# Ledger of designs, part 30: designed miniproteins, single chains

Each design is a single chain, and the fold is of that chain. pLDDT is the mean over its residues in the fold that is shown.

## One batch from the design tools (miniprotein)

Design m1093
Fold by ESMFold2-Fast:
Structure m1093 (fold): chain A 68 residues (1-68)
Amino acid sequence: SIDELKEKLIEAIEKKDYEEAEKLLIQLAQRLLEEGVDERTVLAGMMRILHALDKEDYETAIELVEEM
């Protein structure tokens, strides 16, 4: 489920497992697109999360995952 993917992604971010976080973020984005969420919205969310992770702003990254 989307909620399970979000929980796993947040856990990966908290553990600073960047490889797993990136993999889960891609899986979450794919699931949202399959469920009919707007492509622009999904891409914007993904890019904001990646930007926050690059800056090591984990609190913002987690909040953005919850908003997807």
Scores: mean pLDDT 88

Design m1094
Fold by ESMFold2-Fast:
Structure m1094 (fold): chain A 57 residues (1-57)
Amino acid sequence: SEEEVEELIKLLEDEDPVVRAVAALQLGFIGDPRAREALERALEDEDPLVREAARLA
């Protein structure tokens, strides 16, 4: 739903890289275009786990 996508986009900015990685994967499964810019930013994340999750999304 719309609320779920917005919540997941916020989780891409979480302090915990595991939370950010899970959010990226979930947004990828949902496939909502509203997440595209946020996922593109996640490709440049400081944590390699988050970058890999964004690549798979």
Scores: mean pLDDT 83

Design m1095
Fold by ESMFold2-Fast:
Structure m1095 (fold): chain A 111 residues (1-111)
Amino acid sequence: PLPKPKVSDEALRAYIEAASYLPLALQHVDPAELPGVTLEDVQRYLEAVEKVREALEKGIPADQLPDELIREVAHAAGVTAALADMLPPELQPLRDKVREAMRKAAEINEK
């Protein structure tokens, strides 16, 4: 029922980069701090990120990927950014890396 996400290969790669920090963020922040995020959701996000990464590396363009999978990767990146914002000041470099990847994805996706 959701409209097809308009995501380029480059934007999708940037979302994957942001989401790649999810395991590191989870070492420092409990995902229960985000309402509606469960351990099942986290596992689904990590699996979606790996499937999309592998597909792009095999030369499958984003427009040939299932819309559900693209949405899950975007959600994974968003959850990672939210968790990164809750990191302590000592982990600011990790927060900055996630924010930069998200900014790149947004720039590439700009109309």
Scores: mean pLDDT 74

Design m1096
Fold by ESMFold2-Fast:
Structure m1096 (fold): chain A 68 residues (1-68)
Amino acid sequence: SALLSLEEVLALAEEAARRHRLSPADRRVLRQWVLWEHRESVRLNLSAEEQLANLRAIVEAVVAASRA
């Protein structure tokens, strides 16, 4: 199946930021990592499953760091 589009991954990042009540600074960090992951998924021709796993890991890491 096709990778999530840039618009879709940014929408997921916004939803995660809202759900976890991230600060504007942490939202920016999440957005930067999500943009990087989307670029890498396209460049490496990753599967949708791999893209989603990477996005999940990024959200988890940013949320954990925001609470440190």
Scores: mean pLDDT 86

Design m1097
Fold by ESMFold2-Fast:
Structure m1097 (fold): chain A 87 residues (1-87)
Amino acid sequence: MEPTPENRLGLSPELLRENARALIRVAEEQLRAADALGLPEEVRELAEKARRLAEEALRSPPEEARRLLEEAARALLEAGRLIGDHL
């Protein structure tokens, strides 16, 4: 039987940590873009929020970590949308 990825974020603490590190990396890339291109303050605030939430997820129990990662992902999606609108 093949494992399905349907509940990936809640499957293991290791996967939650990997997801948190990925989101931190994306947030740092968005922060660099905001500084380099003079993007609106809202982009920086959303990327900083996402980074903070993902960093908190690394220190949180799995249930809380999953919720924090979902919030971080939404902040990164909104920041990315604003970056696209600005460019």
Scores: mean pLDDT 78

Design m1098
Fold by ESMFold2-Fast:
Structure m1098 (fold): chain A 64 residues (1-64)
Amino acid sequence: SVEELLAKTKIEVEGDKVTITIPTSSLAHLRTIAERAAKENGIKLGDVLSLEVTKEGAKIVYKI
């Protein structure tokens, strides 16, 4: 479920970048989960700097 994925989503802020690690490889859900996780942490997302998808999940880096 989206709620379970949100609970397992990791957020790391470093300077002007945020890294969001989501335990899903489903591209259809990545944007929604990343945006919700950022909102819950008070982070306004800018441009996507990188996206890495593996069998285990996705790692998205945004500018903030």
Scores: mean pLDDT 80

Design m1100
Fold by ESMFold2-Fast:
Order: sequence, then C-alpha cells, then structure tokens
Structure m1100 (fold): chain A 89 residues (1-89)
Amino acid sequence: SEEAVIELLVSYGGSREQAEAFVAAYRAARAAYAAGDYEAAREHARRALELLIEILKGSKEPEAQEARKAAEEALARLEEELAAAEAAA
C-alpha cells in the first residue's frame, strides 16, 4: 500500500511530506506511462528518484543505502536515455 511506503520512508529519516511527494510523483509517472505519455512519465520518474535519493541519503540503515545506490543508478540511466533522445531530435 502507499501508506506502507510512506511509513518506511519516514522510518529512514524522511519527512511525511517528502514521502507523500515521492508517492505522488511515482503515481504520476505510472499514470503517464499507462496513458502513453512517455515524456511526462520520464519527467515524473526523474522527480520521484530525486526525492527518493534525498530521503535515503539521511539513513545509516544498510537496506536504505542499497536502495539509494539503486535509485542513483536508475536516475543516471534515465538521464542517459533523456540525453540520447534529445541528441536524436
């Protein structure tokens, strides 16, 4: 559930407002993707990943640090894909 994700992120040191913003951005990315709006989906996904990294960087928990590394790698891949799409235009 979304509430379980919010509670987990708050437990890692994020504010409730930050956790809710992450869930909103993630939900927006999924909705845009389902609608075929891949440009909006990538922008919302970027915002969600940036929020997640910001929340997780404050935690000393190993699981949070591993999740942060995965989020940073996903963000780097997304930025690479956006740059390649822009270069092809």
Scores: mean pLDDT 84

Design m1101
Fold by ESMFold2-Fast:
Structure m1101 (fold): chain A 83 residues (1-83)
Amino acid sequence: KLEKYSAEELAKMAEEEIEKYQKEEPSDEYLEKAIEYAEKAIEKDPNYYKAYELKGQAYILLGKVDEAKEYFKKAEELKKKLE
């Protein structure tokens, strides 16, 4: 169950799936898992900007540039609140 993981652990899992896409074989399944883990990280901590960045990166790799821009924008807004 993903509920047992922290937002940071879920973000690390998303990052690991993106690394599998880049290093092993470019399969959209890895990117879909990365998006799922990043979404769960956002559910755990909606202010965790790294989860939005990871979701954006997965969408870029899927070729969904416009969707990715929205997530990067949200990550930037959250970073400004931490200043």
Scores: mean pLDDT 83

Design m1102
Fold by ESMFold2-Fast:
Structure m1102 (fold): chain A 68 residues (1-68)
Amino acid sequence: PPAPPPLTPLEQAIVDLLRKHGALTEEEIAKLLGISRSTVRQHLERLLARGVVEAVKEGDKTLYRLRR
C-alpha cells in the first residue's frame, strides 16, 4: 500500500493533540493551537479524507480522534 503523503506542520500538531488528549472538538483544537475553527476544519477534512482521523458523534458534539 502507498505511504500517506507527509503532514504539514499544522496537521502534525493536530495529530499530536489528538494523540495526547484522545478526542477533541474543532473548537477545542482551535483554542489549543490559537487558530480559527475554519482553519482547523479545513485541515481536519484533509485528515479525514486520508483516514488519519475519524469523527465520532457524542450527543450534539462531534469529536475527532486518531484512527487505530
Scores: mean pLDDT 79

Design m1103
Fold by ESMFold2-Fast:
Structure m1103 (fold): chain A 88 residues (1-88)
Amino acid sequence: MKEYIEKALEHVKRALEALDAGNRDEAIQHVEEAIKYVEEALKLNPNDKYLIEAYRYLRGALLDIRNGDVEGAKQDLEKAIEYLKKAL
């Protein structure tokens, strides 16, 4: 469990770095990897409210990046970090 959340956190931080560098495709890849790790954590604890909220914010961030809303994406990724830390 904890290892999946820690890997998701690492990918969210890398997505924020990619957005700051203007690397949209790199940011998308890192958000998608973070989503995969949260899905693995949810398989172990499917009713974890913090993991469910992190998942929702990560999906929101992915949509924002694809729509060119960099500021919205950063806000969603920061919320995902908050909820992932609460799930630890």
Scores: mean pLDDT 90

Design m1104
Fold by ESMFold2-Fast:
Structure m1104 (fold): chain A 73 residues (1-73)
Amino acid sequence: EEELVKLLAEELFKNSDIPEEYREEFRKKAEESAKDIVKLIKEEHKKKSETEEEAEKKFKETYETIKKQMEEA
């Protein structure tokens, strides 16, 4: 979970051409945005899943996908 937030924040940061002067501030905002995205993903999976078990499985699949993209990038 914390790892997913870090991966999303890093991807947002890496894909943004941010001047060095603003990196710290943008990194903090990216982390906050990543936390919001993770929360939305969890809520979306819960809404679309018939059971909590299915929601958890779908979230894990999303995590693995993001992790793979981060490793390849």
Scores: mean pLDDT 69

Design m1105
Fold by ESMFold2-Fast:
Structure m1105 (fold): chain A 98 residues (1-98)
Amino acid sequence: VSEKKLEAEIKLSFATMLVSILKRNAEKGIESPEDPKLIEKAVELAKEALELDPSLKEEVKKIAEMLEEAARAAEAAGHLELAKALREGAEELRELAE
């Protein structure tokens, strides 16, 4: 395994962790002022992981699906701006992984 592949896996793991936190909080009806920064960082990390290792397309698609699930939970809780940001992040990752 090259150093680039290891770096990609580490970045993907952090992106997955951040999205898991966002999804959990959205499902609990929690909205935080830090949410936009967490979304931006998760999308950035997933994008960088895919650039380092293009074989991670399916894993990046899974992160996009988790962001979409978080968006639906945020929308159900009435957090419309958060839901929009989560969906935009999901769409960006989905397009990159095609």
Scores: mean pLDDT 88

Design m1106
Fold by ESMFold2-Fast:
Structure m1106 (fold): chain A 74 residues (1-74)
Amino acid sequence: SSEILDYTQELADKEASDISAGVVLLAVSVLTYGSENMSLSDLAKELRELAEKEKDEEAKAVLLKTAEYLEEKA
């Protein structure tokens, strides 16, 4: 939904390294493109799965932290 997109974009816009911000924005873009009816809990689950595949520890930490934040708001 547009509300989820706005909320996730707000999280991505928070102060992070250029790499970390890029990874979050990429993940959000991929999830947005692939899902029309994604809940915050579903979005968090997909971010956790992306984090498990991420080799960069900083990017992985940002994805996991974003997933935790979305789960707290769900």
Scores: mean pLDDT 62

Design m1107
Fold by ESMFold2-Fast:
Structure m1107 (fold): chain A 67 residues (1-67)
Amino acid sequence: ADEYFNKGNELAAQKKYEEAIEYYKKAIELDPEYLLARRNLINLLRYVGKDEEAEKEEEKLKEIEAK
């Protein structure tokens, strides 16, 4: 999970936002409770204007935090 999360951060720093989103999603697929990857995904989705997808991911994050 960390390798994909770190790659996502590198891609976001390079302004390769679509690729960064894909790597954060891969990190979450390996570790669904990876809160940092979920928060970074939500922030990046909002930054690129995918507000509806960001809202859906925020709902999932709230479910995990309620555990």
Scores: mean pLDDT 82

Design m1108
Fold by ESMFold2-Fast:
Structure m1108 (fold): chain A 96 residues (1-96)
Amino acid sequence: MEKRLEIEIQGSLTIMQITIAKKAAEQGDAEAAVEGARRAKRLVEELGKLSGEEELAKEAVELLEEAARAAEEGDFEAAVKKLEEAKELVAKMIEG
């Protein structure tokens, strides 16, 4: 029960961070979007370790790195799409 609660709390924080990064990208704020994606990456790595969902965590990290790169290049549409895909993977990690 406690482990499940920890996964749900950490997962919720991770989704919140991805949502913040996505809103920054939607507003054209490259610096905030990149910082948000990097913070989300750290949370995803911790969540993967906590949940044991190593494959989903690795895929989500790759999507967050691609989102940060797209934002740095000014491709905010691509950044938003990658952040949404990462968010879906985090939701699956919480569900498992």
Scores: mean pLDDT 86

Design m1109
Fold by ESMFold2-Fast:
Structure m1109 (fold): chain A 94 residues (1-94)
Amino acid sequence: MLAEEAKELGEKAAKAEDAEEGARLAAEGGGLAAEAAARGEASREEVVEAASLAAKGALEALKKAETAEEAARAAAGAIAATGAAFTAGGEGAK
């Protein structure tokens, strides 16, 4: 399931040894969470959990960022994850 893959990528992003790897994994995780939401292949709860893990991974990558560019990539991952949660149920937009 795309949501399960997104969760795995978010967890790997949080455990990544450098900011570049972490930011890349977080962005991929956020993208997959958004895709799962768009396809309706996962429950709202699964998409929210995957998006939350991608956001955590992005935050950990941001903490490891040595440049503004790396920090921007991590932030983009967090934004993608937030968008996925909104798409799944709109509840976060209330």
Scores: mean pLDDT 70

Design m1110
Fold by ESMFold2-Fast:
Structure m1110 (fold): chain A 57 residues (1-57)
Amino acid sequence: SALEEEFAELGRKIADALAAGDTKGLVEYARKALEVARKLGDEAAVEAAELAIKKYG
């Protein structure tokens, strides 16, 4: 689905931001990933995104 593709792309952007030390970009992408995870009903993905926001925000 388009939402699954968007979530995968956001995951790649989070990984790239982490590798680059871009904490602000990581949090921005994690917030977007949280919204997509909620729409997908993926509870594990929701928890992962929330933890990333808490750790780096």
Scores: mean pLDDT 88

Design m1111
Fold by ESMFold2-Fast:
Structure m1111 (fold): chain A 67 residues (1-67)
Amino acid sequence: VEELANKAIEYDKQGKTDEAAKYLAEAMRELVAITDPEQRDRGAKALEEAAKKLSPETIKKAQELVE
C-alpha cells in the first residue's frame, strides 16, 4: 500500500494524473484486501497522508477507478 501510494505521489508531481490515479486506485484495492488489522491501519494512514499530498483531480479519478 505505502509503495503504491508513493508512486501515485511521484506521478502526480510529474503531472501524470491518469498514472497517479491508477496507482492510488491500486493502493486502495490493496488496503481493502488486507486482513491483518495492524497492517490495514498502517496502510490506511499511509493513504491518508498521500491524499494530503495528491491533487483533488487524482483522488477523484482514483475513486472512480475503484468503484
Scores: mean pLDDT 77

Design m1112
Fold by ESMFold2-Fast:
Structure m1112 (fold): chain A 60 residues (1-60)
Amino acid sequence: GVEALIEHAIEALKKKFDKEAAREAVKLAVENGLYELAEKILEVVEKKDPEFAKELREEV
């Protein structure tokens, strides 16, 4: 399901960070009401790119 796809995306982002993949994963999580998963994605993004994490938080 969508949750499994997002968990897979989180693991992928930890190994190879991709801004577009991160944005799409956050959007997918929010659109499906998966706010805890959206926060987990944002935590990974913040460790890699704090400015981009702030941008994503303002978009949701």
Scores: mean pLDDT 82

Design m1113
Fold by ESMFold2-Fast:
Structure m1113 (fold): chain A 69 residues (1-69)
Amino acid sequence: STELIQKGVEALHEGKYEEAVELFEKAIKENPNHPGLASIYEMLARAYEKLGDEEKAKTYREQAEKLSG
């Protein structure tokens, strides 16, 4: 799962937003209780925002906030 997160971050930096989403979603599926889950949700929110999916971006940002608070 850590490898998937790293690949997702790389995809996000390269502007490969759809690939970043797939990698982060796969990381969550493999470990739903990942210690970095809040950060993964934040990265998913950023990727969806770049893809123009403002509703999903907001949803994942709210999930990240719940895990951080």
Scores: mean pLDDT 83

Design m1114
Fold by ESMFold2-Fast:
Structure m1114 (fold): chain A 63 residues (1-63)
Amino acid sequence: MSEKERLEKGLENLRKYLEENGLLDEEAQRILDEAREALKKGDLKTAKELMNRLLQHALRKLS
């Protein structure tokens, strides 16, 4: 599996986690959409940064 495929799976797993826990708000959805666009463009660095931001957003909501 390529790094891009791994990140795509990771992003989908993170989306499911957020949806299941009621954390997929408007801001989370926007970051998710931007991460998907970065992956589509092959910008793995930006995708990783956006995925980290999405994770931090979720952790902040759970605190």
Scores: mean pLDDT 82

Design m1115
Fold by ESMFold2-Fast:
Structure m1115 (fold): chain A 55 residues (1-55)
Amino acid sequence: SEAIRKILDEADPTAAFLSALHDLGLDRAERERLLALFKEDPEAGVEEVIALAQQ
């Protein structure tokens, strides 16, 4: 919850999301899927990235 809010509250939430996404080392298809999710529902996109980072 707090980690999600931290990214969404950034001056450039898209850049913050892409930075977090890059740190996961995912395949291009998975990155494009998560970016599409972020564009439709930013909170859901960030939540998915945080969940993957915690595994």
Scores: mean pLDDT 76

Design m1116
Fold by ESMFold2-Fast:
Structure m1116 (fold): chain A 83 residues (1-83)
Amino acid sequence: MKPIFTEEESEANRRTAEALLEEAEKLLKEMEKNGVTEEKAKRALSLLVAAGVAISGIEDEEVRKELVERVRKLAERLDKLIA
């Protein structure tokens, strides 16, 4: 069976997901230091959703699982901050 994505496309999706997760982590750290705003919380959530979409385009199952776990941990941190 031919893979849906090429290795290059999969790697581009991985880099995109990692960049989106890094930006989400920066926003979470800022909110942990300076307090939560609705705008920052919405932005962090949007970045996590976009990262999930990028992760779905990764061919390597192991890499997908690791990045999904990172999304989950960041989502739990966001939930605790806005609770």
Scores: mean pLDDT 82

Design m1117
Fold by ESMFold2-Fast:
Structure m1117 (fold): chain A 60 residues (1-60)
Amino acid sequence: SFTDEDIALLKEAVEKVYGLKPNEEELRKALEDAAKDPRSLKLANLLVKIGGFDKKIVPK
């Protein structure tokens, strides 16, 4: 499962890297839906799709 802190961090990271402001509730639901299948590959693909986590995140 994902905590509020996890979703907030993910939203912040996506905004910093891509300059877009994802909907926090949609991020949470998408991650939780993916996480109900215990396949880490599904989560990795979702994170790439919604945030491009394959790129380095510059914190500031």
Scores: mean pLDDT 60

Design m1119
Fold by ESMFold2-Fast:
Structure m1119 (fold): chain A 61 residues (1-61)
Amino acid sequence: AAAEALAAAGAAGDAAATARLVQELTGMPSKRAERAGRAIAALGPAGARAAAQMTEHDGRS
């Protein structure tokens, strides 16, 4: 659900929503999460999907 929401927000190009989800999933500081969110939104659906996958796999290990 969270990774799915991140992929959807990034695909829509919503940098703010993407940043918020990155912060929630990774615990990054707000400024870093905002930067990551913008980058993911700029990369479009492929970038959002890759980021969501990384967040899921890394958070588990």
Scores: mean pLDDT 63

Design m1120
Fold by ESMFold2-Fast:
Structure m1120 (fold): chain A 88 residues (1-88)
Amino acid sequence: MPTAAQREENFRKLRAALERAIRRLREELGARVDPAAEARGRAEAEAAGLTELAEQLGELAGLVADAAAQREKILAIEEEAIAEAEKL
């Protein structure tokens, strides 16, 4: 069975790996996503009467923004928990 120290070290490594993966995904998404091209694509979909596709594109953009906001909230909660632990 891993010791408490080994578990803590493993969790630190997993958190670091997760942070790198999130940053890479953010960079990858940013490199692939051109907001001007997306806005034009959505406008063209609406003009073609593809309102459902335009709505799905807007919904996807919202989910990406929500995921980024949730990540910030999770990091804030983690930092707060660390600060509380340091007070003890």
Scores: mean pLDDT 61

Design m1121
Fold by ESMFold2-Fast:
Structure m1121 (fold): chain A 56 residues (1-56)
Amino acid sequence: SLGDAVLRFLEAARELFGTTEGLSDEQIDEAARKAGLTPEQRDAVLAHLRAAGVLP
């Protein structure tokens, strides 16, 4: 589900970078790969986090 994909992404970002805020495009890509997201899941997660004000 989208919620599970969001949680996996946020956990991966914390593990890799110690933060979920202010991530560069390269850090976003690495966190998405670490979380095992498909391209479609990545797009949905990024849209959700941008709407929530977590990502620019």
Scores: mean pLDDT 82

Design m1122
Fold by ESMFold2-Fast:
Structure m1122 (fold): chain A 93 residues (1-93)
Amino acid sequence: MKDKEEGEKLKKEGEKAAKAGDYEKAGELYEEAGEKYKKAGDNKSAAEAYIKAARAYAKAGDLVKAAEALSKAVEADPSLREEALRALLEMRR
């Protein structure tokens, strides 16, 4: 589906931004990818993208956006709650 394809493209752009050290931009792109996956009904990919966004925002020092992204991840797929908790623990160190 178009939304899933757009989500994959945004996720790849987020990975490029993160590799370049632009963590705020990476977080934005991963969050956009999560929204696209959610529109496609791919809740697991949406949650995984939101967890990546949270990690990126945390590296950028934006803990509020990081927490919001983790909340979105658990809402999208509650089965990823433990993975979201691991991301939160990584953000604290």
Scores: mean pLDDT 84

Design m1123
Fold by ESMFold2-Fast:
Structure m1123 (fold): chain A 60 residues (1-60)
Amino acid sequence: MNVIRVEAPSEEAARKAAEEVNRRHPDVKASVEGNTVVIESEGDVTRAVGAALLAIGESL
């Protein structure tokens, strides 16, 4: 299992990023811990991390 943590500037930004990851990448599980997005997958997380960073950028 691969686990990547992506920090967002706020809990709201983290929530939106997690929702976007789950929407675009159903093979990945994204959850929120405070202002951090936790991305879990049995395979590659690269595209899911990219989606999270894009969503966070849109919140800035």
Scores: mean pLDDT 79

Design m1124
Fold by ESMFold2-Fast:
Structure m1124 (fold): chain A 62 residues (1-62)
Amino acid sequence: SEIEELLRKAQAKREEIRALLARGDAEIARIEATLPPEEAARRSRELATRTVGEAFALLAGR
């Protein structure tokens, strides 16, 4: 049915966003473990902003 197709597409989109956010979190954790605190904070903020923007673009496009 059309509803089943829409649910399938919605699930695929949620999984894509979930993977994006998980990847971002993992990279932030690596930055925090690797860099000095001040540099880690700056890089983490930049990455978080970019990740949120990418997630929003995925949501807005569908």
Scores: mean pLDDT 81

Design m1125
Fold by ESMFold2-Fast:
Formats: C-alpha cells, structure tokens, sequence
Structure m1125 (fold): chain A 91 residues (1-91)
C-alpha cells in the first residue's frame, strides 16, 4: 500500500540518520560538550521517529518486516544514546 511504502521510506531515512550518528559519535571529541549535546538531540529525534513508526505499523497491522526494521533502528538509536551518556559521564 501507499501508506506501507511511505512508512518504509521513513524507516530508511531513520536508518540513514542512525548510520550518520554512529559515524559522528566514533569521530567526536569527547571534550566537545556542544557536539555531544547535538548528537544527543539527533539520537532522541531518531528514537521518537522509530518508536512512532513501530506504533503506526502495529496499529495498521503492517508486515512484520517493517516492524522488525523499525525496531532495529530504535535499538541502535537507544544504544547510541547509552554510549553518548557514558562518554558525557566520563568527561
């Protein structure tokens, strides 16, 4: 369906965002408080988007693969947020 195609596109965008976040986190200066703060906001945005995608996919009884893809993006974004919090706590 058009709604399913749109949701798949949104999940692909969120996955690209988490890929970029993982790269930026690997290259961030742990003393750069502004950069770490910006990464935190970006991670939170991806978490919100992925969670909403899961809820929408479940509500409309969409394909399990869509739900699984959104759950993986959510898992990765939460792991990024956890790692970021550890870096901030260590600094």
Amino acid sequence: SALEEQLRAEIRTARAAVDALEEDLANVDPSDVLALTKLGFRATAVIVEADLAIKRAEKFNMSQDIIDEAREVLRRARELQRRLKEIVAAS
Scores: mean pLDDT 89

Design m1126
Fold by ESMFold2-Fast:
Structure m1126 (fold): chain A 78 residues (1-78)
Amino acid sequence: GKKYLAAGDLEGAAKAYEKELEKDPNNAQAWYNLGEVYNAMGRYAEAAEYYQKALALDPDNAKAKSALAVAQANAAGA
């Protein structure tokens, strides 16, 4: 598998979105993308927090709503 390459891409992506959010914390798309990155890392509780931030800024984001539900279920062990 490409486990370490995927992990490197995910960590790099997370740092890039975190840096973007330091400059513009109201970027709903960056919050959503950060949630996707953490979800891909299996860090579901953190992914859920980032999806919640995205939805606070853009409540009509259907993808973020679905992703939040899945991340919450995974974090709860359901």
Scores: mean pLDDT 79

Design m1127
Fold by ESMFold2-Fast:
Structure m1127 (fold): chain A 81 residues (1-81)
Amino acid sequence: ETPAQLEADIVYALALINAAIAKLSAERSTDPQQKAEDYRLAAEWFRKAAEQARALGDVPTSEEMERLAKEYEEKAKQAEA
């Protein structure tokens, strides 16, 4: 494992942690605007995780993260509807 691979692994892990925090915040919020903003933040972190996984050659993980990003973007739209 090279320093670059270790850095990529750390960035991926941090993106997932941030996505989880944003998701939890959204799920606990009763304010539709705040809920939508937190779901969009979760989607943004899942997109960053997908980019990192793809850069590492992990296509299945990248596709799963892209799926989650789309799911949370839709949850954000639903929260404001």
Scores: mean pLDDT 83

Design m1128
Fold by ESMFold2-Fast:
Structure m1128 (fold): chain A 65 residues (1-65)
Amino acid sequence: SMEELRKEVEELAEKLKDPDEMVRLEAVQRLGAMLPVAPEAREPIEKALKDPSPLVRDAARLYLS
């Protein structure tokens, strides 16, 4: 449902605050995969462009291209 997609986007956006780089990377990858059906995933991915990890920033850039 739309409510379930919105909740998943919110949960993944919280994971972008995780101290573990790999958790943040997986969150960006999942948000990116959701973009075609959940356009609200775009905002947390745009925030990930400023992530301290180059791996996370590169993943965010790729999904927004």
Scores: mean pLDDT 87

Design m1129
Fold by ESMFold2-Fast:
Structure m1129 (fold): chain A 81 residues (1-81)
Amino acid sequence: MAATEESVARLRRLGEELLKEHPDMTVEELLEKAKEYAEKAKELAEKDPEKAKEYREKAEAYAGAVLPAALEEERRRLAAE
């Protein structure tokens, strides 16, 4: 399988580390970064698969951080009222 338990654990770790270093990043910013890196990875896949892999990993890290960030952002918005 393309996604294994090890791959899932890695994505989760990357997302958690990213959020710990950038807790103020919004869902919008995380989604934008994930989308941008994913698009670049897709385009580079034919020209430079090695760089495409690096960008794909970055996109997956940002994507993995989106859900936790979305939940935290929503929680903070509700608490701020």
Scores: mean pLDDT 74

Design m1130
Fold by ESMFold2-Fast:
Structure m1130 (fold): chain A 55 residues (1-55)
Amino acid sequence: MLSPEQRELLERGVREAVEAYRQGDTQRAAELLRETAERTGLSVEEVGGRFLDAL
């Protein structure tokens, strides 16, 4: 179960990555997803899945 802080970090990170991707900055989007995984303790695969669901 994610803490409220981890959930907030996940949602913010995914939102920022989606915005970067929509602006054509795929490198920034990838970095944001990776940082979000590191900060939340989730796998890059799980964070990436949430990013794809948000598109």
Scores: mean pLDDT 84

